# Designs tried in a protein design run: designed miniproteins, single chains, continued (2). Part 44

Each design is a single chain, and the fold is of that chain. pLDDT is the mean over its residues in the fold that is shown.

## One batch from the design tools (miniprotein)

Design m5601
Fold by ESMFold2-Fast:
Structure m5601 (fold): chain A 84 residues (1-84)
Amino acid sequence: SLEELIAEARALLREALELAMAALRDPSLSKEQLLRAIGLALRAIGLLWELDHKIAQGTLTEADARRLVAEARALLAEARALLA
């Protein structure tokens, strides 16, 4: 359902953001890793804003929700790789 896709996208984006923020608190990170963590955090925030904005406008389609889940999964994978 659309509600299930929204919940999944939100959960994945929040996890990606939490991992990116955890990386930013790691004193062993290189400048390159810090810039990647900042980029991941900003992208996760942007996608969360898009999700909430489209819900508020009543313009969120199931196709939008599926795309947001896919983008959230990709961000989460990148965030996990950054901490590996």
Scores: mean pLDDT 87

Design m5602
Fold by ESMFold2-Fast:
Structure m5602 (fold): chain A 70 residues (1-70)
Amino acid sequence: MEKIKEELKKKLEKMREAAKKGDLEEVYKLAEEIEELVQKAYEQGLITPEEAEEIREEVIKIVDEAKKAA
């Protein structure tokens, strides 16, 4: 449980760094990886629907910021 949350946190951090650099390719790649992990964790009951939605909202914010920076 904690391991998948830590992995998601690290990928979100990398995604934020890529967004600051305007690296849209890396941002989209990390967004896909995060969505796959969120789907898997939710299907396995490792995270709540609320936690899944919070992660997805964060991904959307990072993508939006990256698009504005590019």
Scores: mean pLDDT 80

Design m5604
Fold by ESMFold2-Fast:
Structure m5604 (fold): chain A 70 residues (1-70)
Amino acid sequence: SKEKEFAEKLLEEVKKLLDELTKGKSKKEREEIAAKMMEVAEEEFQKWLAGELSEEEALKRLREKSKEII
């Protein structure tokens, strides 16, 4: 489904950002950052489902908020 395809895109983006932003971090720090990034991804996905954001806007917000977590 279109929802599943976009959820997969968000998860791929989380994985890329997590790998990039957590280089040299401790296991505990990596887990804390991953948890926060997953919360952001879920929030942006729900806003997209509600018609509040486009796919591009949701991905942009995920990238911007993920950089602020570090």
Scores: mean pLDDT 84

Design m5605
Fold by ESMFold2-Fast:
Structure m5605 (fold): chain A 99 residues (1-99)
Amino acid sequence: KAAELGVQGGRLALEAGLLAVREAETREGLTAGIGGAIAGIGAIFEAELALKTGNGKEAGRSAVSAGRAALYGGRRSRSPRAERLGRQALRLGREALAL
């Protein structure tokens, strides 16, 4: 369960980061969106590893970090949709950590 939530959170953070990049009208928004996307990719890898090793807590921590980065990207890019996806990624990461 925790690892599956981490995969979902990482994927949403990646999607949010990419959307923030697409909608950014400033270099600051673009950079923040890129950061969110990269963090999302990292969270996906950690969660896939957790599915094989059973370490769901690391997947949850990575998903929380990625969700925060994606949320920041959404805010800096002024993308309400990217911000919503980032918040959802953060929620899934926190849920994974609570298991």
Scores: mean pLDDT 84

Design m5606
Fold by ESMFold2-Fast:
Structure m5606 (fold): chain A 69 residues (1-69)
Amino acid sequence: MTREEAEELFRKGLELAEQGQYVEAAVGFYEAAKIYEELGDYESAKKAREAARIVLEQKPDAVERAKKL
């Protein structure tokens, strides 16, 4: 697993959230967090988990809030 794969999963998660696919977006963020943890990047893993939590709130501003992480 690579940092590029984690970044791609995070990006796809944001795109899915913008389409209203919040559960699929959260799955993408959790997969990204797993890869970041395997790389020892605990800060990026924490941000990815927080993004998943935010999009699962299913609020209109969820994508904007996730992007600010």
Scores: mean pLDDT 81

Design m5608
Fold by ESMFold2-Fast:
Structure m5608 (fold): chain A 84 residues (1-84)
Amino acid sequence: MDKIKLKFKFRAKSVIEDYLTRSDFGQLEAEPIGDTEVELTLKVPASSFIEDLLLRSDLGQVEATPIGDTEVEIKKLADVSVFG
């Protein structure tokens, strides 16, 4: 079964990171980017998963960018205060 790779960029440790870790979004990888940012990578079976995530207003504005045929990068467009 093909999986879609999702990348999320957040501050180093946030409620949003904890939320994604506890969800059924498939395999999750977290990689620190600098002092205040963490990139979360998810491998999910379908892009409908992304649509569900995008409908969550508590996650702020997000954008999804396709990376190849089976990979999508999701970048968070939210106020700094959201990442706490």
Scores: mean pLDDT 45

Design m5609
Fold by ESMFold2-Fast:
Structure m5609 (fold): chain A 71 residues (1-71)
Amino acid sequence: KKQELADNYLKMGEYYLERKDYEKAIEYFEKAIALDPTNARAWELLAKAYEMLGDEEKAKIYREKAEQNRA
């Protein structure tokens, strides 16, 4: 089901983020968000990955998305 798949993509993204493979982490977080755009944590983790790559502009945009979906 879509929610289970979104959760699995989020976990895969977190796995790659922990291993500092930020580009793969971004791919999986984007897949999770495509299935569940209301998941604030997915947006936060996407922002974190872009921050680690030095893309402050995208990090800011995705943090704002996380705040919009937090409540």
Scores: mean pLDDT 84

Design m5610
Fold by ESMFold2-Fast:
Structure m5610 (fold): chain A 110 residues (1-110)
Amino acid sequence: AALSASGNALNALGLALLAANDYASAAAAFASAAAAYSAAYAQTQSLAILKNAAAAYLNAAIAYANAGDAANAKAMLANLKALAAIAAALGDANLAAFISAKADALAAAL
C-alpha cells in the first residue's frame, strides 16, 4: 500500500544519507520510514511490515547515536521495544526477543 511504499522510499533515502555520513538527516529519514511502516502495519497487520518498522526504528536509533543525539536515539529504542511487545502479543516470541535484545544492546552502548 501507499504507506509501505512511502516507508520503502524513506528507508532508501536514510541508507543513502548514511553512505554520505549525514547521520542527523539519515536518522530523520529512518524515523519517518518507521512511522510510515507503523501506520501501514496498523492498516494491514502484516508481520513483514512490522519487521520493516522495527528495522527502521533500529536504524534511526543507530543514526541518532552516531549524530551524538542520545535523547532521540533512546526515543527510537522505546518505539522499537513497543513493537517487540506487539510481536509477543501476536505469538512471535522469537521476533519479540530478537527486537528486545537489539534495543537493549544499543541502549547499553548509549
Scores: mean pLDDT 85

Design m5611
Fold by ESMFold2-Fast:
Structure m5611 (fold): chain A 114 residues (1-114)
Amino acid sequence: SLAERARKLADEAIKAVNQGDYEKAKELVSEIERLAKEHPDDPEVWTALAEAYLALGEYDKAIEWARKALEIDPNNPRAYRVLAEAYHQRGDTEKANEAREKALKIEREKVKKK
C-alpha cells in the first residue's frame, strides 16, 4: 500500500541519518516528497515526510508537513509526536507539551475502542 511504502521510506531515511549517511537520507526524503506531491490527500505520506525531516534536524519543515497531515487527519498521533519533538528542539516548550498531550490522548482513546 501507499501508506506502507511511505512508512518504509521514512524508516530507511531515519536509519540512514542514524548511520551518518545524510546523502542517502536526503535521497529518501526526495522520494517521499515526490509521493506526497502525487498523493496530496493521503495523511500517511505527509506524516512520513514530517518524520524524515525531523530525523534530519529540519524542524521547521517537520512542523509544516506534520500540520499538513493533521489538516487531512486530525486524529494522527504520529503527526502530533513530530510536532512535540520539533517544538521541543526549537525551545517552544508550551507547544511541545500541548502536542505531546494530544498524541497521548488520541493513543489512549484508540486503545479503549478495542
Scores: mean pLDDT 87

Design m5612
Fold by ESMFold2-Fast:
Structure m5612 (fold): chain A 88 residues (1-88)
Amino acid sequence: MYEEASREELKTGLLAVLANAGERGLTAAEIAEKTGMSQSTVSRLLNELVEEGLVERERRGRRTVYRITEAGRERAREGLAAIIARQA
């Protein structure tokens, strides 16, 4: 089994993608496309982020969209700073 990114790095990536989408939000399928993660991995991590209060889940018609919260933006900034600071 190969993991090229930690679970925390994957969560940071999801939060960064959602922060870039802003108030419009994204579906799990759109996040999977943008990040290269499987939709199942994205869905599991999004569920964890919703439970942590870092992401909001909203139904829009036939689709569920996810939006970042202010707490999620703060965590994304901290996580991105850590990834960038990891050298090279």
Scores: mean pLDDT 75

Design m5613
Fold by ESMFold2-Fast:
Structure m5613 (fold): chain A 63 residues (1-63)
Amino acid sequence: MTDREEALKIIELVKEGKYKEAAELLYNSSDRVQLLVLFYAALGEISQEDLNKLQIEVAKLKK
């Protein structure tokens, strides 16, 4: 799976409301994937509310 394909998979999980699954995939991804997810969010692929929910779930994984 390419970094782009992984980022798009994370975006699709967020669109499906699967924030925990999206956060787990993002947490285990490269910095490039993390930047691509933020880039797609900036392009309007997900809402600010969706991005906030994703970030909250990622923060829980960092403990």
Scores: mean pLDDT 82

Design m5614
Fold by ESMFold2-Fast:
Order: sequence, then structure tokens, then C-alpha cells
Structure m5614 (fold): chain A 61 residues (1-61)
Amino acid sequence: MLTAEELFERLKKIPGVDEATAAALAQYLATHPGSRLSLAGLAAIEGIGEAAAQRILDEFG
């Protein structure tokens, strides 16, 4: 699994994901190893809309 730092660096490069959202999501994924990424689950995270959720899923799913 990627570290929180590696997740943050990759997430902040995704169009539509701001730095604060990238940091929050990186911390979430680092503390929940093995969690499945889903479009609905990502879109439910505060600060992440469906468009950004799809881009995250395309990058990591």
C-alpha cells in the first residue's frame, strides 16, 4: 500500500482535487489499509465530488 505521503503527492496531481482534499483522503486511505475504492464511497467524502471521485478511481482502481 502507498504511504500517506505518496498518496498525497499522487492525489494532489489529479485535476479537480485540491490540496486539502488530497491530504484528507491520503490520511483516510493510510489509516484504512485494504479498503476498496468505489465511486460512491469516494464521492461521499467531504470535498470530493463525483468528477474528482472518478479521477481518483481511474488513478488508483
Scores: mean pLDDT 71

Design m5615
Fold by ESMFold2-Fast:
Structure m5615 (fold): chain A 71 residues (1-71)
Amino acid sequence: MKEELLKEAEEAEEQAKRFEKLAEEYREKAREAREKVGEAEGILLEAVAGAYLVGAAANRVSAKKLREKAE
């Protein structure tokens, strides 16, 4: 059971890293969109980046709880 909880924690941490990378990509797209297209497009892309950051934070919290249960 401890090994299973640790694997789930690792999976949640990997998912958080993927979401964090996507958030960075969308923040860069938002910056480019503001320069090339307009402020509204930038705001929409920044909102997408924010959603990925929320998902990353949720996965980080889940990973911490799983590691605590494994102890």
Scores: mean pLDDT 84

Design m5616
Fold by ESMFold2-Fast:
Structure m5616 (fold): chain A 77 residues (1-77)
Amino acid sequence: MEEEREKIAKEVRDEVYKAALDAGLSPEQAKRLAEIAERVTRDLLDRGMDPEEAKERVLQAAKVMIDFIKEDEARRA
């Protein structure tokens, strides 16, 4: 159980990190977002959410957050 939860959380972290870098966020921003995604995934799994559902939900939220960060930076430029 714990090993599977750890694996899912790490997969989400890695996917979010790659997505953020591919979207043009800095390595520092990408790392921060990935760490948040890992923690949120663990929290959802601790609450009894299905691993696949938790992964999908967190990845979807990360995409929205990446778009928001890019839009916010563009408005300040």
Scores: mean pLDDT 81

Design m5617
Fold by ESMFold2-Fast:
Parts: C-alpha cells; structure tokens; sequence
Structure m5617 (fold): chain A 102 residues (1-102)
C-alpha cells in the first residue's frame, strides 16, 4: 500500500540521519520506492546498500526486479539467486524467480 511505503521511507530516512552507513535502511528505501514504482530511486538505494554491505539480500532482490522489469531475465535471475543464497526466506526473490523459471 502507498501509505505503508511512505511510512517505511520516513522511518528509513530517520535511521540514515543517525547512521548514514546503515545498509538495511538503504535496502528499506529501495523496497519502498520499488513499491511506489520509482525504479530509478529503488535502483540507486539498492546499489548504495550493496556498496555498504554486499550481503544485503533485500538490495539484491530489488536489483533483480529492476532488471526483470527491463526485460533482462538472465540478469534478474542471477540477482534473485544471490538474494536467496543470502536469505532463503526473501519472498520477492522467491516469487519472481519462480516466474522466470516457469
């Protein structure tokens, strides 16, 4: 829901104000902007999260969805597989990987 995404953005921005190297806060921004359809912002924040922590599963899943939307299914699959190798319970990566392999 849009209201939920806006709340996540506000909460993540407050975390970043206190700790600008918090990778989880950037991956939360990436997921929230993804939900709002702002794919360039989602990509930017996901790349920032991975730069801080290369093992941020949510950020890899967001990049996977950005590539999926752009039609690059092979690159999308690699990002989803990476996200699942870090966190097997990542719902976004699990569902979209099933769609690609269907």
Amino acid sequence: MKEFAEKLIKEAEEVIKKDPNNADAYSTLALAYLHLGEFEKAREYAEKAIKIDPNNAAAHAVLGLVYYKEGDLETAKKYFEKALSINPNNILARELLKEIEA
Scores: mean pLDDT 84

Design m5618
Fold by ESMFold2-Fast:
Structure m5618 (fold): chain A 64 residues (1-64)
Amino acid sequence: MREELEREIEIALLRIMVGVAETAASLGKMSEEEAEKMREIVEEVEEGKLSIEEGKAKLKEIFA
């Protein structure tokens, strides 16, 4: 029961993060290439090609 809700919340948070990154890129505060990579990672998580844990690890690398 809670596991499904937790996954939905985590995916929603990842999507919000991509939106923030795209906005930051449009303002010149972030690379458009970095924002694009974040979007691709989140899409792979949504498609089940990456686990949520793997997606978070890859996103952390972009911000590091």
Scores: mean pLDDT 78

Design m5619
Fold by ESMFold2-Fast:
Structure m5619 (fold): chain A 64 residues (1-64)
Amino acid sequence: SAEEAAEKAVEEAKRLLEQGKSVGEANLTAIETAFRLGEEQGLSEGDKLEAASEASTRVTRLGY
């Protein structure tokens, strides 16, 4: 689901933040990861975009 793709993308971004990467780098990785996972799950184009948007929002809030 879009929610599962976003959740996994946020977990990957958290690892980058723990490694000392910037919020911007973590955010880009979250967007790319959510979109890729959505493709792997067979999600629609709209659901992939929603997953990427949700992951981006969550990562940005984690950084502040």
Scores: mean pLDDT 82

Design m5620
Fold by ESMFold2-Fast:
Structure m5620 (fold): chain A 65 residues (1-65)
Amino acid sequence: MLEKVAAMTDEQLRKLVEEARKYLEAGDYEKAIELASAVDVARPDAPVADEAAEIAYEAYLKLLK
């Protein structure tokens, strides 16, 4: 996962973050965390990294209940 995400273009990262948000909205918090945290960890300097971190954080809060 992380190695694959590190090799992604900014456009591919944006699509991955959009997919993570879809999982968050669908209630699949584990999958949302998997995708969003991979972007934040592998590509912290990417334009979408902050949005990915927010998605992961929101999903973590949902799982901790």
Scores: mean pLDDT 79

Design m5621
Fold by ESMFold2-Fast:
Structure m5621 (fold): chain A 62 residues (1-62)
Amino acid sequence: SLEEAIEEAKKVISQLSEVDKEYYLAMIESIKEALKKGLISEEEAKEFIEAITEEAKELIKK
């Protein structure tokens, strides 16, 4: 679900530097706002959140 995707993303993001953490958390909030305004679908929101999670995982590996 979208809620589960957001929760998982936040757990990964919590392991990043403060600068990267603030950046990705702001991106998640902007996606949530776009969904609330009807600018994107729940499916699109989930895809964007999953992409953020994968990017954050790659940053942790380096």
Scores: mean pLDDT 84

Design m5622
Fold by ESMFold2-Fast:
Structure m5622 (fold): chain A 75 residues (1-75)
Amino acid sequence: MDELLEEARRLLEEARRLAEEALRTEDPERRRALLIEAVRLAGEAHVLYAEALGNEELKAKAEELTERDIAELEA
């Protein structure tokens, strides 16, 4: 369980780093690509967190929200 939580923490830190880079990026296309990657990593972290809790509903919701947010950024 602790291993899943540690991996989730690392993914969230990487996602935050990419989001911060996106905010400093003046190129809209690059900003969008960085945000999509940040959302993807954050989504993976939330799925791992849900798995650590043994909560299948939370896992499914995390996957759905990540997919939705990426689709909005791709539009």
Scores: mean pLDDT 82

Design m5623
Fold by ESMFold2-Fast:
Structure m5623 (fold): chain A 55 residues (1-55)
Amino acid sequence: SSMDEQISEVEKRMGERLREVTREGRERGWSDEELRRRAFEVAKEGLKEIDKIKE
């Protein structure tokens, strides 16, 4: 359950950061490709953190 709670928190933070990326990118006029790259980096970091929790 502790591990599940940690994973859930990472997923929540990842979702919030993805929303921030979209919002900020729209405001700053980022291209669709730049938004995708940034979103991919957020997802990659989140998955890496989840993998570390599971180890």
Scores: mean pLDDT 83

Design m5624
Fold by ESMFold2-Fast:
Structure m5624 (fold): chain A 95 residues (1-95)
Amino acid sequence: MSKEELIERAEEIIREAEEVIRRARELLERTEDPEVKALAERAIEAAERAIELAREAIRLAEEGKLEEAEKLLLEAEIELGIALLELGVAELLAK
C-alpha cells in the first residue's frame, strides 16, 4: 500500500467511526433498554479505538514507517468492524 493510499484509508476509517459515535449517542438518548445501552456504549469505545489507531497510522505513514502504519490500519479496520456490528445489533434491538 502506498503512503497516500494508507492515509486516505485511515481518514475514511476516522469518518466512518465518527458516524458510528454520532448514531450510538443518538440511540443512547432515546433508549431505556439496558442491553441496547451496553451495545451502544461498546460501539462508541470500539469506534474511539479505531480513530486512535487510524490517527497513529497516519503519523507513522508520514514518517515513512509504512509497514508499521499498515499494521495499525488493519487493527483500526478490525475495531471499526466491531463498532459497526455492536451498533447494528443495538439498533435492531431498539426497534
Scores: mean pLDDT 90

Design m5625
Fold by ESMFold2-Fast:
Structure m5625 (fold): chain A 66 residues (1-66)
Amino acid sequence: MEIDPAEVRVTLLIAKGVFYMKAGDYDKAIETAREAIRLAREENASEDVIRQAEELLKEAEELKKK
């Protein structure tokens, strides 16, 4: 089984974004989620990974709201 390096990178970015969210760094979480979405789209990553990145972005944006 050939592991797609882009899918690994996107997954790591999602994990990094979740870490920033738990730390309360919503701005960094949003930035990281956007980077994950961009990379996933450019490299044609799986729909599941794209969806995870989009859900992270939505949650981070909602938590940033006052």
Scores: mean pLDDT 80

Design m5626
Fold by ESMFold2-Fast:
Structure m5626 (fold): chain A 101 residues (1-101)
Amino acid sequence: MELRPDHTLEQIANLLSHQVLSELGGEMYRAGLKQGLEAGIAAAKAAVPGALQRALDTLRALGLSDEQIRQVLLEVTEALVSFLSPEVAEAVRREVARLLA
């Protein structure tokens, strides 16, 4: 996935949401197939800090301001929580709050 500084904040948020969701979903699916659904959820929760740190690093590399980064991360959070299990959604919300502090 290629993100450019000339993309709108909405376009960046959409592309980044797909990237994070794919990473979390891939970990959950892989672990779930081998170890059961509960293990898949645990693996997805464990992947949340790394996935969101990579997202933050990508936004910083694009040269976005702190306010633009905050807006994109909040939009990514809202997009992701609609598709994730409640436990994983809560882990995402907590990690975004930590990164924005």
Scores: mean pLDDT 78

Design m5627
Fold by ESMFold2-Fast:
Structure m5627 (fold): chain A 70 residues (1-70)
Amino acid sequence: SEEENVIKKLEELAKKKDVKALIKLGSIYMQQKKYDEAIEYFQKAIKLEPNNEIAKNGLNTALALKKKAA
């Protein structure tokens, strides 16, 4: 329930284009092995901040993990 409450708060912040929240959601979904959702959140972060290296590194990691999971 605590983790679900954190995710809901981050989703609300992400709706308001909070890049840190988008990156946090990407990381959480990557930990849950929900790689497609993780990729989507990192891509949204990069669209808002094209030079954000944390978001770019997160996307590359999520894409690599998805390939290994297939």
Scores: mean pLDDT 87

Design m5628
Fold by ESMFold2-Fast:
Structure m5628 (fold): chain A 84 residues (1-84)
Amino acid sequence: SLNEKLAEYVRKLGDGAVEILRKAGLTEQAERVRELVDKAIEAIKSGNYDEAIKLLEEARRVAAPVPEAQGLLDEAISLVKKVK
């Protein structure tokens, strides 16, 4: 299903962003991004794309110290916006 595939792609991108933040020593930011991505995936599975975008945009702001992590979250936001 579209929602299942979208959730899988957002999970992969989110996991990548968390990994980059963790390797940069930003453990608290990595945990917060993980929390926000988990909530965004729940919103996607429920069809609440606007909430998913809002949560991913908050995750992007948390990831601001590491542009590479923000880039993965930007890609996740773009994917959700294409489905909406």
Scores: mean pLDDT 89

Design m5629
Fold by ESMFold2-Fast:
Structure m5629 (fold): chain A 60 residues (1-60)
Amino acid sequence: MAAEYLRKGEELARKGGEAYRKGDYETAAQLYEQAARYFELAGDLVTARVARAEAKKARE
């Protein structure tokens, strides 16, 4: 998988976690969805699924 896509996904997931901690659940969900997209592009479908689940949880 492309290391650049994996790195971008990890960065977006970290920002999503920060937004979630601050109670900005809408921003957290969007960042996790973006992270999932990059993980899919990197070929890491398992981590992409986890990121999508975190986005869904944030939207509750």
Scores: mean pLDDT 82

Design m5630
Fold by ESMFold2-Fast:
Structure m5630 (fold): chain A 80 residues (1-80)
Amino acid sequence: MEKEIIKTTFVDEDGRAYLVEILKDKEDPNKIEIVGVHEGPEPTPEERARMEAALQKLAESLKKENPDIEIVDMRLEVRP
């Protein structure tokens, strides 16, 4: 499936930056996937929960700005 990748950064309330990739379906740009990218070693359960909370807040913000957006998937990727 062809997807457009938008790379962005989300900053949480503690000032921590998270790399985020938003994948848009080329046939239906309202269908998106949100991918949080963690660079480095395996995150702790606490860090993982914090990243998931940040992605959830981002998803809610995007949905409020464009209610036609369908979030098909939301996941974390660990990249060394």
Scores: mean pLDDT 78

Design m5631
Fold by ESMFold2-Fast:
Structure m5631 (fold): chain A 54 residues (1-54)
Amino acid sequence: LSEEMERDVLLALADIEESVIKLYESRVPNPTKEEQEELARLRERIKELRERAE
C-alpha cells in the first residue's frame, strides 16, 4: 500500500476506536479505577496510531 493510503487507514481506525470508547463512556458513567486505566491505555494507543500516520 502507498504511504498515503496507509495513513488514511490508520486515521480511520483511530477515529473508529475513539468513537467506540466514547460510546462505552456514555453507557458507563461511573467507571471503576481499573476501567479508567484501561480507557486511558486505549486513548494512548489511539494517539500513537494518529502519530504513526504522519
Scores: mean pLDDT 77

Design m5632
Fold by ESMFold2-Fast:
Structure m5632 (fold): chain A 60 residues (1-60)
Amino acid sequence: TDALLEELQRLAGEAVKAVDNKDTDKAREILEQIRELTEELKRLGVSDDEIAAAMREGAA
């Protein structure tokens, strides 16, 4: 679980960079990975608040 939250944090940061750089293909790829990882975290019982906190931290 912790490793998946760390991966989500990393991907959130990469997504922000891709969007800021207008790299549409990279942004689309990363956002799809974030969606899949978020769904997996929810299946593992991770709260929406914890998922949001990880994404916020990665995007900062």
Scores: mean pLDDT 81

Design m5633
Fold by ESMFold2-Fast:
Structure m5633 (fold): chain A 79 residues (1-79)
Amino acid sequence: KWEEAERLLEEATRLAVEAALALAAGDEERAERLAREAEELARRAVELAGEVSEEKEREAKERALEGVAEAARAYEAAA
């Protein structure tokens, strides 16, 4: 189950980066779509990961979520 959560977090992080790049390029629609998808994947990953050791992975999960949140905030600021 953790392997699935890790994959989702990795995908969410990648999408968040792509969303930030799209936003920087002025593609608001694409940035919004990618940021939304990244948020959903990150939330799902945290939910799955919550079933394993929180202590070991809490910081890593929080960093990934922070990245997604930052991308979403950038989109909101630009939109």
Scores: mean pLDDT 72

Design m5634
Fold by ESMFold2-Fast:
Structure m5634 (fold): chain A 61 residues (1-61)
Amino acid sequence: SEVEERIEKAADELEKYLGIDRETAREQFRKLVESAPSKEIGLEIADAFVAMAKALNELSK
């Protein structure tokens, strides 16, 4: 599904930028999306975490 694909992409990006285990990140994002008021809001919050991870990675250079 599109939701699952977006969760997997977010988890891959957290692994890339912060070295967080991909499977752990995927499970946490899935739980986040399931607990959010809507799937789209949950995915937007996941996208915000990825953006923050990318920014933190840039600051570490």
Scores: mean pLDDT 82

Design m5635
Fold by ESMFold2-Fast:
Structure m5635 (fold): chain A 71 residues (1-71)
Amino acid sequence: DLSHNQITVIKKGAFDNLTNLKTLDLSHNQISIIEPGAFDNLTNLETLDLSHNNIEKIPAGAFDKLTNLKT
């Protein structure tokens, strides 16, 4: 749980080695930039919460590796 922090940028490799993570809560931060490949290793992720951020830049394909994400 990374909610309610002052995160502004999600960098490439930020979640490397978290391949078994099922839930990532990034809500209530100041996130404006997500770098290409930032989420590529989160192949088992089922829930992603990016609510209450200031996201201005999401690269194409940012969520392509999130094959288990619930709709």
Scores: mean pLDDT 76

Design m5636
Fold by ESMFold2-Fast:
Structure m5636 (fold): chain A 95 residues (1-95)
Amino acid sequence: SLLEIFRETVERSRALLDEFAAEHPEFLGLAQLLEASLTLGELAVRLDPSKAVKVLEELIKTLEEIAKEHPEAKELADRLIEVLEEGKRRAEEAE
């Protein structure tokens, strides 16, 4: 289901954020903010699973803007974008 695909994508994203913040403590605040955004996205998809692809697209766009404005966060943003793009691909295949 779209909700299960989205939840798996969020869980993978959270694991990546936790690992990155542990290795780079200076990004703890950014990681917490991104995790809050993932939680809000999950709530939106739980209310309307048809929005899964759109929510993932908005998260990817936000990460691209963060990487442009804060080049120091580019590695984290790029790794998260890879996870979200895979989730989006799976969601699109699920209708």
Scores: mean pLDDT 84

Design m5637
Fold by ESMFold2-Fast:
Structure m5637 (fold): chain A 61 residues (1-61)
Amino acid sequence: MKPKVGELVIAEIETEDGVKRYLAVVEDISADGKTVTLRLLGARGGGERITVPVENVKPFL
C-alpha cells in the first residue's frame, strides 16, 4: 500500500538481532515513490528522522 505524508506507519529496520519494527510518521515521499522519510516515535525515537526504502514501510493498521 502506498504511504501518505502524515500517515502513521510501521518502519521495519534490519539489525543484527533481526528485523525491528518502529512506529513512525511519514514526513516525505521521494518523487519516484521509492524512498520515504519517517519521523520515529517511541521512548528513544521521538524526533529522529530516517530515510528508508518504501518496501520497509508497513501500514500501522
Scores: mean pLDDT 73

